Designed miniproteins, single chains. Designs and how they scored, part 67

Each design is a single chain, and the fold is of that chain. pLDDT is the mean over its residues in the fold that is shown.

## One batch from the design tools (miniprotein)

Design m2462
Fold by ESMFold2-Fast:
Order: sequence, then structure tokens, then C-alpha cells
Structure m2462 (fold): chain A 74 residues (1-74)
Amino acid sequence: LPYFQLGKELENINPILAAKAYSKAIELDPNFAEAYFQRAKIRQLQGSSSALDDYNKAIELKPDFAEAYLERAL
């Protein structure tokens, strides 16, 4: 999705806008596990307590999401 790609492009430049782009990707596709995962990584770097909720949602939507389990453990 264009918003997901926009989030990827922005995550090292403007993490706040990256998180907003991932939120828009999720709004368009609430089952987009990868968008929850990428938003969780940004939120974790920002010290946000909602990062865990996003990791849990990514795993719920994609139970074989090895990268989400690894990042959540860090």
C-alpha cells in the first residue's frame, strides 16, 4: 500500500510522520500485520508504551511472524 511504503521511506527521516503513515495503512487494511509491526518498531524507538500492543496485534494477525517475536523480546 502507498501509505506503508511512505512509512518505510520516512522512518529514519521523520519517525512521527512514519507512524502516521503506518496508521493510515492500518486504517485502509486493519489486517495488515506488517504495518502493525513497522509502527511497533517506530513506537518502541520513541519509548511509547503502545509498541507492545502493535507487536501483539501483528502476531495475532500473523502467528508465524518470527521477526515480531524477536523485536518484542528486545
Scores: mean pLDDT 83

Design m2463
Fold by ESMFold2-Fast:
Structure m2463 (fold): chain A 100 residues (1-100)
Amino acid sequence: MEEAEEHLRKAVIAYNQGRYREALEHIKKALELYPEHGGAVLMLVSLAIDHPELREEAVELILKYLEKYPDHPVFDEVITALRRLGLEEEAEKVEEIKKK
């Protein structure tokens, strides 16, 4: 949808300008419009890795969308990122979702 792509474009612009909270809000809107958007989930992964202040909210959103949409293309990238963050229990949950 053009509206989801517009929110993703705004998220990229906000991210590049250091406006990480605004980027997160645009990613949320993009995923509400296009829940299976792999690029949007990967932006949440980047926020969780690089910005500890947004990590909890970003991880909660990642888990929410992967659990509801098991056909998401980004499971392996999310599992790798969660393990690098030391979030082993969350990584195991994502692996279980992928196997369903």
Scores: mean pLDDT 81

Design m2464
Fold by ESMFold2-Fast:
Parts: structure tokens; sequence; C-alpha cells
Structure m2464 (fold): chain A 65 residues (1-65)
């Protein structure tokens, strides 16, 4: 449910086009999956950049779950 809550917040932030918040939530998700601090993404990221990042991280998330 914690992961589900983060995904829900990510979807809401993306719908609002708050890419700064999207970058923050992605970093939080990565920190939880990796167990280590992750640098925040730049504020000027696009929806396509977020989608590409999530797709690139899918195999790592699957390996950790």
Amino acid sequence: SEAAALVAELREAAAARDWERVAELIAEMLERLLGAPVPRLPAGISEADVAALLEALRPRAEALV
C-alpha cells in the first residue's frame, strides 16, 4: 500500500503537470527500492522523459520485488 500511495501521488502530480513534484516522487521511489539516497531530477523534465525513466527502471524494480 505504501508503493500504491506513491504511485497515486505520482499520477496526481503528472496530471497537474507538476514535474518538480514528479521528479521528487520518482527519487523517493528509487530511494526506497535502492535503500540509498538518489539525486533529484531537474525541474525541467517532460512527461516523455518521466515515461522513459520509468521504463528504464522497470527491470530493476522487478529484480528488487
Scores: mean pLDDT 65

Design m2465
Fold by ESMFold2-Fast:
Structure m2465 (fold): chain A 95 residues (1-95)
Amino acid sequence: SAMEQRRREADELIEAVRAALRGLANDPNMTVEEKAEMVADLVRATLERLGFSPEEADRVAKEAREIVKKYNGSDEAIDKVVELVREAARRALEA
């Protein structure tokens, strides 16, 4: 079905984003602030590709930025950001 296909495409994109975010978290040349901004930019771009409005994508990206800062750009921050993106995508697809 079209809904099942969209869910698979969203899941595939979210897993690709997880891999990219892990690369950012493990970059020793970036500050936590730089990691937070790049994570926010990637989250925003990902949600816009999933059909989110720029306003909604920006809101989630701001939450992702704060998560990265709170968890010092760690792997735990990445897990929390991926969870945030999955929850946002799930809610949008169920609306």
Scores: mean pLDDT 81

Design m2466
Fold by ESMFold2-Fast:
Order: sequence, then C-alpha cells, then structure tokens
Structure m2466 (fold): chain A 72 residues (1-72)
Amino acid sequence: KEEELKKKIEFLENDIADLQSEITRLQAEYERAKAAGDEERVRRLQARIDHLNGELDILKSQLEKLKEELAK
C-alpha cells in the first residue's frame, strides 16, 4: 500500500515538474508577444498560462492528499 502511494507521489511530482517547465516556456513567449505589442497573442498566452496554472494547482492538491494518506 505505502509503495503504491509513493509511486503515485513520484508520478505526480514528475507531472508537476513537466507542467512548470511548459509554463516557463509559455511565459517567455508571453514576454516576446508583450514586447511586440501583440495584444491578441498576449491574451491567448495569458489564458493558456492561467489554464496550466489551474492544472498545476489541482495536481499539487492531489499530491498533498497522497502525502497525507502516506503519513497515516
């Protein structure tokens, strides 16, 4: 049981790291679009970044619940 929880925690941590890397890349694109004055692209990239941050929050919430379960 504990080994299974540890594996799920590890997979979630890897997924979180991957999402953080993608967000960082999109933030760089956002800064380029902002510098170019491309308001439409800025809004689109902001929406994508916000969406991924929402996904990140869900995964972090799931990670905390699994860590709490492991601590029992």
Scores: mean pLDDT 85

Design m2467
Fold by ESMFold2-Fast:
Structure m2467 (fold): chain A 55 residues (1-55)
Amino acid sequence: SAARIAQLRADIDALRAQKAAVAADTSMPPYIKATVLAILDAAIAFLEELIEKLE
């Protein structure tokens, strides 16, 4: 449904904002930062694939 797709796009926008914040964080150890960024990228890719299947 259009409402579900809109919610998923909002969730992706929130994850992208979180990814930008993590990337800009200078206090986070590099190995933790790399892991968190990889998890966020995987979550974004999953939600994008889910939207494609709903359209």
Scores: mean pLDDT 86

Design m2468
Fold by ESMFold2-Fast:
Structure m2468 (fold): chain A 65 residues (1-65)
Amino acid sequence: SAAAERAARIERIHRLSREIAEIERKYGKKLPPEVKRKILELKLEIAELEGHDEYAEELRKKLAE
């Protein structure tokens, strides 16, 4: 159902947000380039799941650099 799909998307967003928070806690301000790229990839997945198309496009451009 559409409701079950929405619930699954929200749970996925929650898990991705938690993963970002755990990475940021581990590395603080000293983010290696590879880890910074990983955070951008996780943020892109969240943006796509939320339907934030403009923000997702911005993140895709940053990842292409």
Scores: mean pLDDT 86

Design m2469
Fold by ESMFold2-Fast:
Structure m2469 (fold): chain A 108 residues (1-108)
Amino acid sequence: MEKLEEVYEEARRLYEDFKAAIDSATKEQLKEIARGLLAGSDHPEAQEAARKALEAIDSGNFEEAKKYLYEAFKIQLVHGQAEAFARRYGIPLEEARKAVEKAIEEVD
């Protein structure tokens, strides 16, 4: 059974669901999502993107806010979720990251 296909499909679904949530979100929901990304990531670049998203939301610049939210989520997906997938499916981390990156590229 090719577990890389499962990692790819899960990553694709997570990112598509995230994009749908962002596109339908109110200002308050966007702030909640940004705070969740900030609190849920140990990766400095994802935390910085989430902070910039909060600043953009507060300034009413929702286009910039969405860019930073997508950036923060992609970083978390590649560096956080890929590691979780590698452990769960018993595959090398590098292969899990490649599958996640492929899913992101195809959804973008």
Scores: mean pLDDT 83

Design m2470
Fold by ESMFold2-Fast:
Structure m2470 (fold): chain A 94 residues (1-94)
Amino acid sequence: MQEVLDFILEQLRQFAEELGLPEERLEEIIERIERVAEENRDLPEELQKALLTYEAQRLVLEELLRLGLLDEAEYQALLARLDASMAAFLARLA
């Protein structure tokens, strides 16, 4: 799990560098990912990985919208696809 978390955080740092995000914004994103990891530590590893990946992808979409790289319609369409993928994953675990 720590390796997956470290990988996600490294990808988010690289994304922030490529888009020129302020350090304060990157810190907010990192705090959200670390909070999800801590809150879900006692869940099965497969579910922890899915939740961390989902949150990271959602935060990337939010930043792309904030920077004007996605419009509202594109953001909503991509978020709906992300939510559908997560729902399908959770259904397979039930």
Scores: mean pLDDT 84

Design m2471
Fold by ESMFold2-Fast:
Structure m2471 (fold): chain A 57 residues (1-57)
Amino acid sequence: IEEVVKAYERYKKAPPEERVEAAKELLEKTFAALDAAYAAGVSGAEAAKRLLEALKK
């Protein structure tokens, strides 16, 4: 979650020429966070909900 929030903040602040790279990092961090949640026994639905709530801030 923390890594995804940081990647999302970077995406929002990135200049246009870096937006594509920031978006790639955001997607990679999102998948990594979901994988980590799955390994920790957190349900996919719960992990997705927490991720969406963090990104909406």
Scores: mean pLDDT 71

Design m2473
Fold by ESMFold2-Fast:
Structure m2473 (fold): chain A 76 residues (1-76)
Amino acid sequence: DQAEIDDGVAAIYLALGNLAFSRGDYEGAAKLYEKAVELAPDSPLTPEALRNASIAYEKAGDTEKAEEWRKKAEEV
């Protein structure tokens, strides 16, 4: 099942993003959260990944990306 495979891989990227974020690697965390969303855009994990990506970009100082991902999180 493609959806199950994508969800599993997306969950791994979300977990890696959370680990990077906890270590203060906000730029790395944001990119990992982006990968989670790209792989499973319709997943139950997607709202969390979208929100976490926007926060990670804010922490990294990328205000433009933070606003883009914040808007995406609000649409879901």
Scores: mean pLDDT 80

Design m2474
Fold by ESMFold2-Fast:
Structure m2474 (fold): chain A 65 residues (1-65)
Amino acid sequence: SAAEEAGRLLIRGVEALNAGDYEGAIAAFREALALDPRLEVARRNLADALRLAGREEEAAEVEAL
C-alpha cells in the first residue's frame, strides 16, 4: 500500500541522514510525503535534511506546512 511504501521511504531517509547522505534523505522524505502528505515524521525529517544540506529557505517552507 501507499502507506507501507511511505513508511519504507521514511526508514530509507533516516538511514541516509545517519550516513550523511543529505540529498538521498531529501529525495526519500519527499517521496514519502508525496505518498502520505500527513506523515509528520517525514515532514520534520525533510526539514532537518534540507537544513543540513544548506537549503534553509526550502526547510522553512516545509516547516510552515
Scores: mean pLDDT 87

Design m2475
Fold by ESMFold2-Fast:
Structure m2475 (fold): chain A 71 residues (1-71)
Amino acid sequence: SLEELLEEIRRILLEGGASEEEVEEIIKAIQEGNADKVERLLLRLYLQGKISTEQANRLGRLVREALALLS
């Protein structure tokens, strides 16, 4: 379900060290269907070292699945 995907995305981001504010900004962008904004926000976290390469790859797959459910 979309709810389960969003919860998993939150979990991975928080485990990586993203703040609650950063997590909610990403979740809101996903809910708005704004793929470009999600990609920019995830890249920013990756470049800041707040998510690993493995986490970034997993998040990319989960985000694509969530966006597909919203289309």
Scores: mean pLDDT 87

Design m2476
Fold by ESMFold2-Fast:
Structure m2476 (fold): chain A 60 residues (1-60)
Amino acid sequence: MGKLYRAVAVVPKTGPDDLALRPGDIVELLEEVDEENWLARSLKTGEIGLVPKSYLEEVE
């Protein structure tokens, strides 16, 4: 498994490639797309999408 991150805020799905998250949701980092946006997979739903890294904190 890749590096794990936790959502610190609500992340709404605003586009077709976006990953929607709730506070406390854990995601696996798949790819750093740019310096602000990451491709991640939700461990809760299995959905893959883009999420701003500013909404994520590292889970050890």
Scores: mean pLDDT 80

Design m2477
Fold by ESMFold2-Fast:
Structure m2477 (fold): chain A 87 residues (1-87)
Amino acid sequence: SMDDIRDGLNRFNQVGGQVTQTFIPQMDQIVQDSQQNNWSQDQLQQRGGQVIRQRQQQMGDGYRRVIDDHYRQYPDSTYVFSDIRPP
């Protein structure tokens, strides 16, 4: 039903929100470290990129689990979870 789809979307968005809330403080720490150690913009971007990749991997695992759980509960669901849908 549409309500089931809304509930699934809300849970999906909650995962993203939680990761975003932890990501912002971590990126702020990287900026502070770059200022204290006088990093170049390129060094800051490289370190930031590493943390982004690690967080994207964690988000990917979380979203994959949510998608799998949704299809287990709603096997006939035609809801598409963007480009994150498993192959």
Scores: mean pLDDT 70

Design m2478
Fold by ESMFold2-Fast:
Structure m2478 (fold): chain A 96 residues (1-96)
Amino acid sequence: NKNLEQALEYLKKAEEYFEKAMELLDEDPSNPENREKAFEYLNQATDYMQKALELAKKLSPEDQKKILEEIEKLQEEFKKKVNEAVEERLKKRLEK
């Protein structure tokens, strides 16, 4: 199913852009240029997730469920990585 494969490819790209955004924020969080570029990557990740969701509407209920489950996995991974980054930064600030 080409639509299912395309939706999964969009979700893979969403994950890649999210990882790029997190990498930039981890390298130098005080750099405004890195923060701006990270927001651009987060916007691209969101756009790809939206494209996957639009394709999911054209799929069978079973395949739509697969795409929704992959989106939920990505959202949980995003929350986990953001929480870990916040906790690490707070710990470093308390140690100084």
Scores: mean pLDDT 78

Design m2479
Fold by ESMFold2-Fast:
Structure m2479 (fold): chain A 57 residues (1-57)
Amino acid sequence: SMTYREKLLRLIGEILRIIGDLIDAILNGASQEELDKLEKEMREKMKEMDKLEKEYG
């Protein structure tokens, strides 16, 4: 089973990846719909991190 730290680090890695995708999308003139989708994905990962902290804190 994954430890709390391993789960947290994986979620941080996913958030950083989404931020990278968002920056690339902005630089390449992506649609507002694509930007909104990436922001939604980031918010969902942040919610997962909050839940993880509450479960293990």
Scores: mean pLDDT 85

Design m2480
Fold by ESMFold2-Fast:
Structure m2480 (fold): chain A 90 residues (1-90)
Amino acid sequence: SAEAERLHAEAVELYEEAQKALEEGDEERARELARRALRLYLEALRKLGVPEEALKLLEEAAEAGLAGDIEKAQELVEKAGEIIKEAAEK
């Protein structure tokens, strides 16, 4: 949908700004921008029919990653991926 495409484009722009802030050493701004990008990206995925259970796990994964818990972030992303696969196979 046009709305999902717009939300995705806005998320990409914010994520690029987050990477730039991180390169400049502004970790606080980078985290703020990354969280905003995530929210828009999750809304785009919701508009595309991704299950709410998977969206919640992706949000939790991103927060774990931003907190430095990469192992937990990876585990949550893998769980979200399995839910998405199962929904597609039904």
Scores: mean pLDDT 81

Design m2481
Fold by ESMFold2-Fast:
Structure m2481 (fold): chain A 74 residues (1-74)
Amino acid sequence: MIDPEKAEKAVEALADMFVEGLFSEEDIERLARLDRSAPPVRLPGTSPVAVEIGRYFADMLAEAARRALEKRKA
């Protein structure tokens, strides 16, 4: 299970790295649009745990990108 405290720490660190210029604003916008509404990719033979972990990682990246865009605009 993903530790919410560690996840928040990771998201904040990623957001700070994005603000620092690790990626362009365009790349951050693409990450922020990362697949929140698209259905999960169905892979036969992939365990539900692996899919869930992948989604958590994608959600963390998207959230970090959104926070970075807010920080850069604010």
Scores: mean pLDDT 67

Design m2482
Fold by ESMFold2-Fast:
Structure m2482 (fold): chain A 67 residues (1-67)
Amino acid sequence: MKEVEELVKKAKEAIDKGDGGSAAEYAVKIALDYGNIDAAKEIIEYARKQGKLDAAKRIELLLERDV
């Protein structure tokens, strides 16, 4: 769980910096390697709240395809 918390923080930092690619990578890793879909969805919701709609959509599509 601690590792997932760290990845969520890194993903949110990436979103704040406009790095949607890194944010998507962290979200997919959380879902696939740790099975924590709720934490990955938290990253999507954070991106939406920050107005990063393209990043949120990309993460969502990747989770639907790979999870």
Scores: mean pLDDT 79

Design m2483
Fold by ESMFold2-Fast:
Structure m2483 (fold): chain A 65 residues (1-65)
Amino acid sequence: MRRLVNLETAMRIIGIAYGVEVRTRLEDGALVVELRGEDEEKVRRAEEEIKRLAEERGVKVVIRE
């Protein structure tokens, strides 16, 4: 639980940095991350940073826009 909560907090911080809304939920053993923003390039950059962070922490994530 601690690792997942810390990951979710870090993902939200990445969202704030890129001006992207980040929402997280747990579904079928995977962390679902929903990204929403008006700037497609910033959404893509936030997605890349989130994927990298999840890989570094060994957490399975699914990205949805």
Scores: mean pLDDT 76

Design m2484
Fold by ESMFold2-Fast:
Structure m2484 (fold): chain A 80 residues (1-80)
Amino acid sequence: METMEDILKEAFEVAGELQELLKEKFDSLPPAKQKEVLELVKEADEAFERLLNAKNVEEAKKEYEKLKEKVEELKKLLEA
């Protein structure tokens, strides 16, 4: 069963992994891609903040799905 604790734990792990990936890859990107990454990071940060302020599991799950979507976009952009 997916609990609030499980969702938050996964979100913190995902955020940490993204932070390390950005630290290693960001400086190697062309300026146009760096700008796209920063825009997506802002959107991911907003979703993460909404997740941390979620009042119930259903709300947290919704924000976590949004966070995962933005992280997937970021990984694709960093791999290109």
Scores: mean pLDDT 80

Design m2485
Fold by ESMFold2-Fast:
Structure m2485 (fold): chain A 55 residues (1-55)
Amino acid sequence: SPLELARQAAVYAILAAAVDFAEKHPHLLSEEEKERLREEREEAEREVKELEAKL
């Protein structure tokens, strides 16, 4: 669904921005918290790619 793709793309964009913020402010988050955030971003990216493949 294009609507579902748009929603998941928004989730990915938010997580990508959060990772960028964490990298610019390395003392605000622990390494474990940064790793979890990177994992969540990668999961969101996979979901976007899977939805794009169905278009």
Scores: mean pLDDT 84

Design m2486
Fold by ESMFold2-Fast:
Structure m2486 (fold): chain A 80 residues (1-80)
Amino acid sequence: MREALELLVRALEAALAGDVEEATRLALEAAEVLAASLGRAAPTEEQRERLRADVEALGRLPKEVLAEAVERARELLAAA
């Protein structure tokens, strides 16, 4: 779980930097690590497509919103 949250924080940081491709890659890795940690199967192709679309949408958000999301994700990681 913590490893997945660390990857998610890095994905949000990449999105904030404008690197949507890197953000997508890190988010997909986070989803796979989370699934493995929970003893679940890897995300389906449909779930991966939705995640990619969500990351692209995040990259279109104002920087202030993304920066707040990064801060909250870091707080969740510290509490996990």
Scores: mean pLDDT 77

Design m2487
Fold by ESMFold2-Fast:
Parts: structure tokens; C-alpha cells; sequence
Structure m2487 (fold): chain A 77 residues (1-77)
């Protein structure tokens, strides 16, 4: 397994937080309630995953990413 350095983990967390901000902005402009809910869930997920990555919990981050994706798919179905 690749174990990112603390510096790389910080960069990944910053990227995820940027993605979360983008998703929240998109949600504000979204007309479809389901898509809006999915975007907000994606934003919350990205923020939580960023926290786990900063803490070094890469397994928890992966599990949360999978769970978030599954829930988004359920909302959009």
C-alpha cells in the first residue's frame, strides 16, 4: 500500500475541501431536489474524508468514500 507523507495527506485533504466547496456551490444553483441532496451529501462526505486523511485513517476514509457513493446512487435512483 502507498502510505502518503503527512505533507501529501494535507494536500489531499485541501483538495477534498475544495471539492466540497464546489459541490455546495453547485447545490445552491441546482433546481432538482434529488441532485441538490446528492451534491450536499457529496460535500459533507468530502469534508469528513478530508478529516480522516489528516488523522491518518486511510482505511476509514476509503470506507466513508464507498458509503457516501452508495448513498448518492440511492438518492439519484
Amino acid sequence: MKIPSEEERRKLAEQLRREAEEARRRAEEEKDPKMREALLLAAEGAERIAELIEEGDLEGARELAEETRRRIEEILA
Scores: mean pLDDT 82

Design m2488
Fold by ESMFold2-Fast:
Structure m2488 (fold): chain A 92 residues (1-92)
Amino acid sequence: SARAAALLAEARELYARAKALADEYLATGDPELLREAAALAARAAALAAQGEGRPELVDEAIALLRADAAASTDPVERAAAEAGIRALEEAA
């Protein structure tokens, strides 16, 4: 449907922005950039799940963020991932 296509397009744009912010965080060390990236990625995953009619897409995103949080020794990275997980759980 046209609505599904629009939701998926918005999800792709938010995901691209999240990646750009994460890359900027690696260059600057600004923890707010990583938190913004996590929030955008969470919104992208929720929109994609809605557009696809696939709740497993949200579960996959949560699993990926949990894996990233578990692998990180940086409390800033863990806090950002946990913020994204909470946003996804609230949206699901």
Scores: mean pLDDT 81

Design m2489
Fold by ESMFold2-Fast:
Structure m2489 (fold): chain A 74 residues (1-74)
Amino acid sequence: GLYEEGARRGAELAGGEVASAGDIGKGAYLAGASPQEAARVASGALAAGGDEASAEAAAKAATAAGGRGLAPPP
């Protein structure tokens, strides 16, 4: 689904290992979120305590922003 694409973009920005709240927010921006939406997503992930629920919320926000991205960087 599109939420997985958004989360995948965030994980790629984190080097494919661990996605921080900042990486998730940046992933949302790359998935089509505005800078303000991306910042809100990152803040939400931090405020939620960095658990799976916060990561899921960030992925859903990225999906809601469009989830259409470019191919992975070379």
Scores: mean pLDDT 53

Design m2490
Fold by ESMFold2-Fast:
Structure m2490 (fold): chain A 74 residues (1-74)
Amino acid sequence: SKAEELLKKGIEAYKNGDYEEAVKYFTEAAQAAKDDPALRARAYWNLAVAYEKLGDEEKAQTWRDQAEADAAAF
């Protein structure tokens, strides 16, 4: 799916140390995964990890909370 492709691009950017690019792809993956709560939760969790690498603890916590909410709803 498009969401899976975007998630893979985000993971590749993250592995390369391109954390801002990873945030972009993970955000797009979450939006594309509107009908897939499990994939959306994975995208939110990866957003949190990428924001931690960028030093944005507040945004990291926001996305952890969203990931947990989506996981709990499924």
Scores: mean pLDDT 84

Design m2491
Fold by ESMFold2-Fast:
Structure m2491 (fold): chain A 59 residues (1-59)
Amino acid sequence: SPLGQRVQQALLDAGASEDAAQMARRMIDRGLSPEDAAVAARMLGASVEAVEALIQTAL
């Protein structure tokens, strides 16, 4: 989805790994909340700054 693509790019731009960005995109594309996607990205090593960028992108 366009939102999933923007979320993936926002995570990568903020220094998150490919694995974290891909997981967050997959969750968003499946209709899960940005908050759930942020938790998953954080579990995969994304920084607090990166998950804040995810949430901001999804607003």
Scores: mean pLDDT 87

Design m2492
Fold by ESMFold2-Fast:
Structure m2492 (fold): chain A 66 residues (1-66)
Amino acid sequence: SEEVVNYLMETFGLSREKAEGVAKFLASTHETFSPRQMAQMLKREMGIELSEEQVSELAKFVKEHE
């Protein structure tokens, strides 16, 4: 959602394109993978380093804004 994209841009300094990619990734993975697994996948596939706690909070936010 736009709210997640804006949060990622403002909090982590991500470009809109990267923020949209992260938001879409979290929306598709939050019910299947743990926050630790999602954090590892974000670093490996998108080069974005977020803590497990940050990913957990973002996954909850994404779920509320689907």
Scores: mean pLDDT 80

Design m2493
Fold by ESMFold2-Fast:
Structure m2493 (fold): chain A 57 residues (1-57)
Amino acid sequence: DELVKFGLEAYEKLLAAGMSPEDAKAYALREMRERGKSLGLSEEEIEKALKEAEKAI
């Protein structure tokens, strides 16, 4: 899943930049929602990807 991969990569980059895991997770999930919207995904598809990424983080 491209959106989940994007979110996980964003989370890893934020952690590498010194952000706390809590803040990095919040920012990564927000960026996933914005990207999903820009890609024309439905809210249902975005929510599914967010839940999947949240469980993987």
Scores: mean pLDDT 83

Design m2495
Fold by ESMFold2-Fast:
Structure m2495 (fold): chain A 69 residues (1-69)
Amino acid sequence: MTAEEYYKKGEELMKKGEYEEAKKYYEKAIALDPSFAPAKAGLAEALEKLGENEEAEKMRRDLYEGVEP
């Protein structure tokens, strides 16, 4: 599977409310392509849904790197 395919599967799981499984697929997408920004954004969202807010904030900071004020 490609990073994009893992990302799309993560999105499907997010729609179903399966946040733990979505997190796993987003992590797989990032492992295949660390520059694939949509997967990092999806992972941050899944982390927030799981209550892992600090990890989500770190992911967003790394993703945007000073773009957000």
Scores: mean pLDDT 77

Design m2496
Fold by ESMFold2-Fast:
Structure m2496 (fold): chain A 87 residues (1-87)
Amino acid sequence: SGEEKLLEKIMEILSKYLSPEAVEKVRAVIEKHLQLYKANPKLNPFELVSLTMNEIYDIVAEEVDLKDPAVKAAMDEVYKLLYQMFV
């Protein structure tokens, strides 16, 4: 599906910066929120993207500096892919 391809792109981006364990934690967060959205289609997708990004930021911050310009660029790409997935 389109969602699966977007998810794999996010995993490829993050695998450059994060351990395999942290990448799988991010996958689990995204899958959890996708399931929530499919169960509750009246949820605001923009708010759901923001909640998903906040949990991803927490995971990423455990292993890398969020102030690194390369990490900031990677997180911006992750945000765009999540937006395509939910909106």
Scores: mean pLDDT 86

Design m2497
Fold by ESMFold2-Fast:
Structure m2497 (fold): chain A 93 residues (1-93)
Amino acid sequence: MEKVLIVEASMSEEAVKLAKELKEKLEKEGYEVKVVSLKDFNGDGGEFTLAIRKALEEFKPDKVIAVGDPEKAKSVADYFESLGIPAEAIPVK
């Protein structure tokens, strides 16, 4: 089963909702999904980065979807692409 990591890189209600909806959609399509949200760390970027690193090492995602603020989502996607993991950024509208 293909593994997808969703990284929610903001604390906005819209971004959190989108990440949850994407998780539910992908799980229905047969993917194993893990979500790492900046909200779960009260906006602490250090703890958030450690959680992303832990997901990379333990969950070992086949793909990454970064959602949230356009600049932050792009930075997350670019980071995973630099590691050879396919990634996309979905800006919150």
Scores: mean pLDDT 83

Design m2498
Fold by ESMFold2-Fast:
Structure m2498 (fold): chain A 85 residues (1-85)
Amino acid sequence: DLEREMDLGVLEVAAAVVLVVLRKDPSPAVLAEAGELLERLARRAEEIGAPQEVVDALREAARAARAGDAAAAEEALRRALELLG
């Protein structure tokens, strides 16, 4: 399924970009923005039928980012990326 593979690839790239941004600037403003984006990525993952563990990891990352916990957000994002590729 080419559309599914492309959608999963887009999720992987987007998650990787968020991880890079958080590693460079774990400020409260960046964490808040990342939390919003990660929640949208989790919803997209659910829509395209990604594995539940990917959806859960992205939601965990979003929750951690919104709580201001950069380390927990990075850990959850690394888990999501490992599961995606």
Scores: mean pLDDT 86

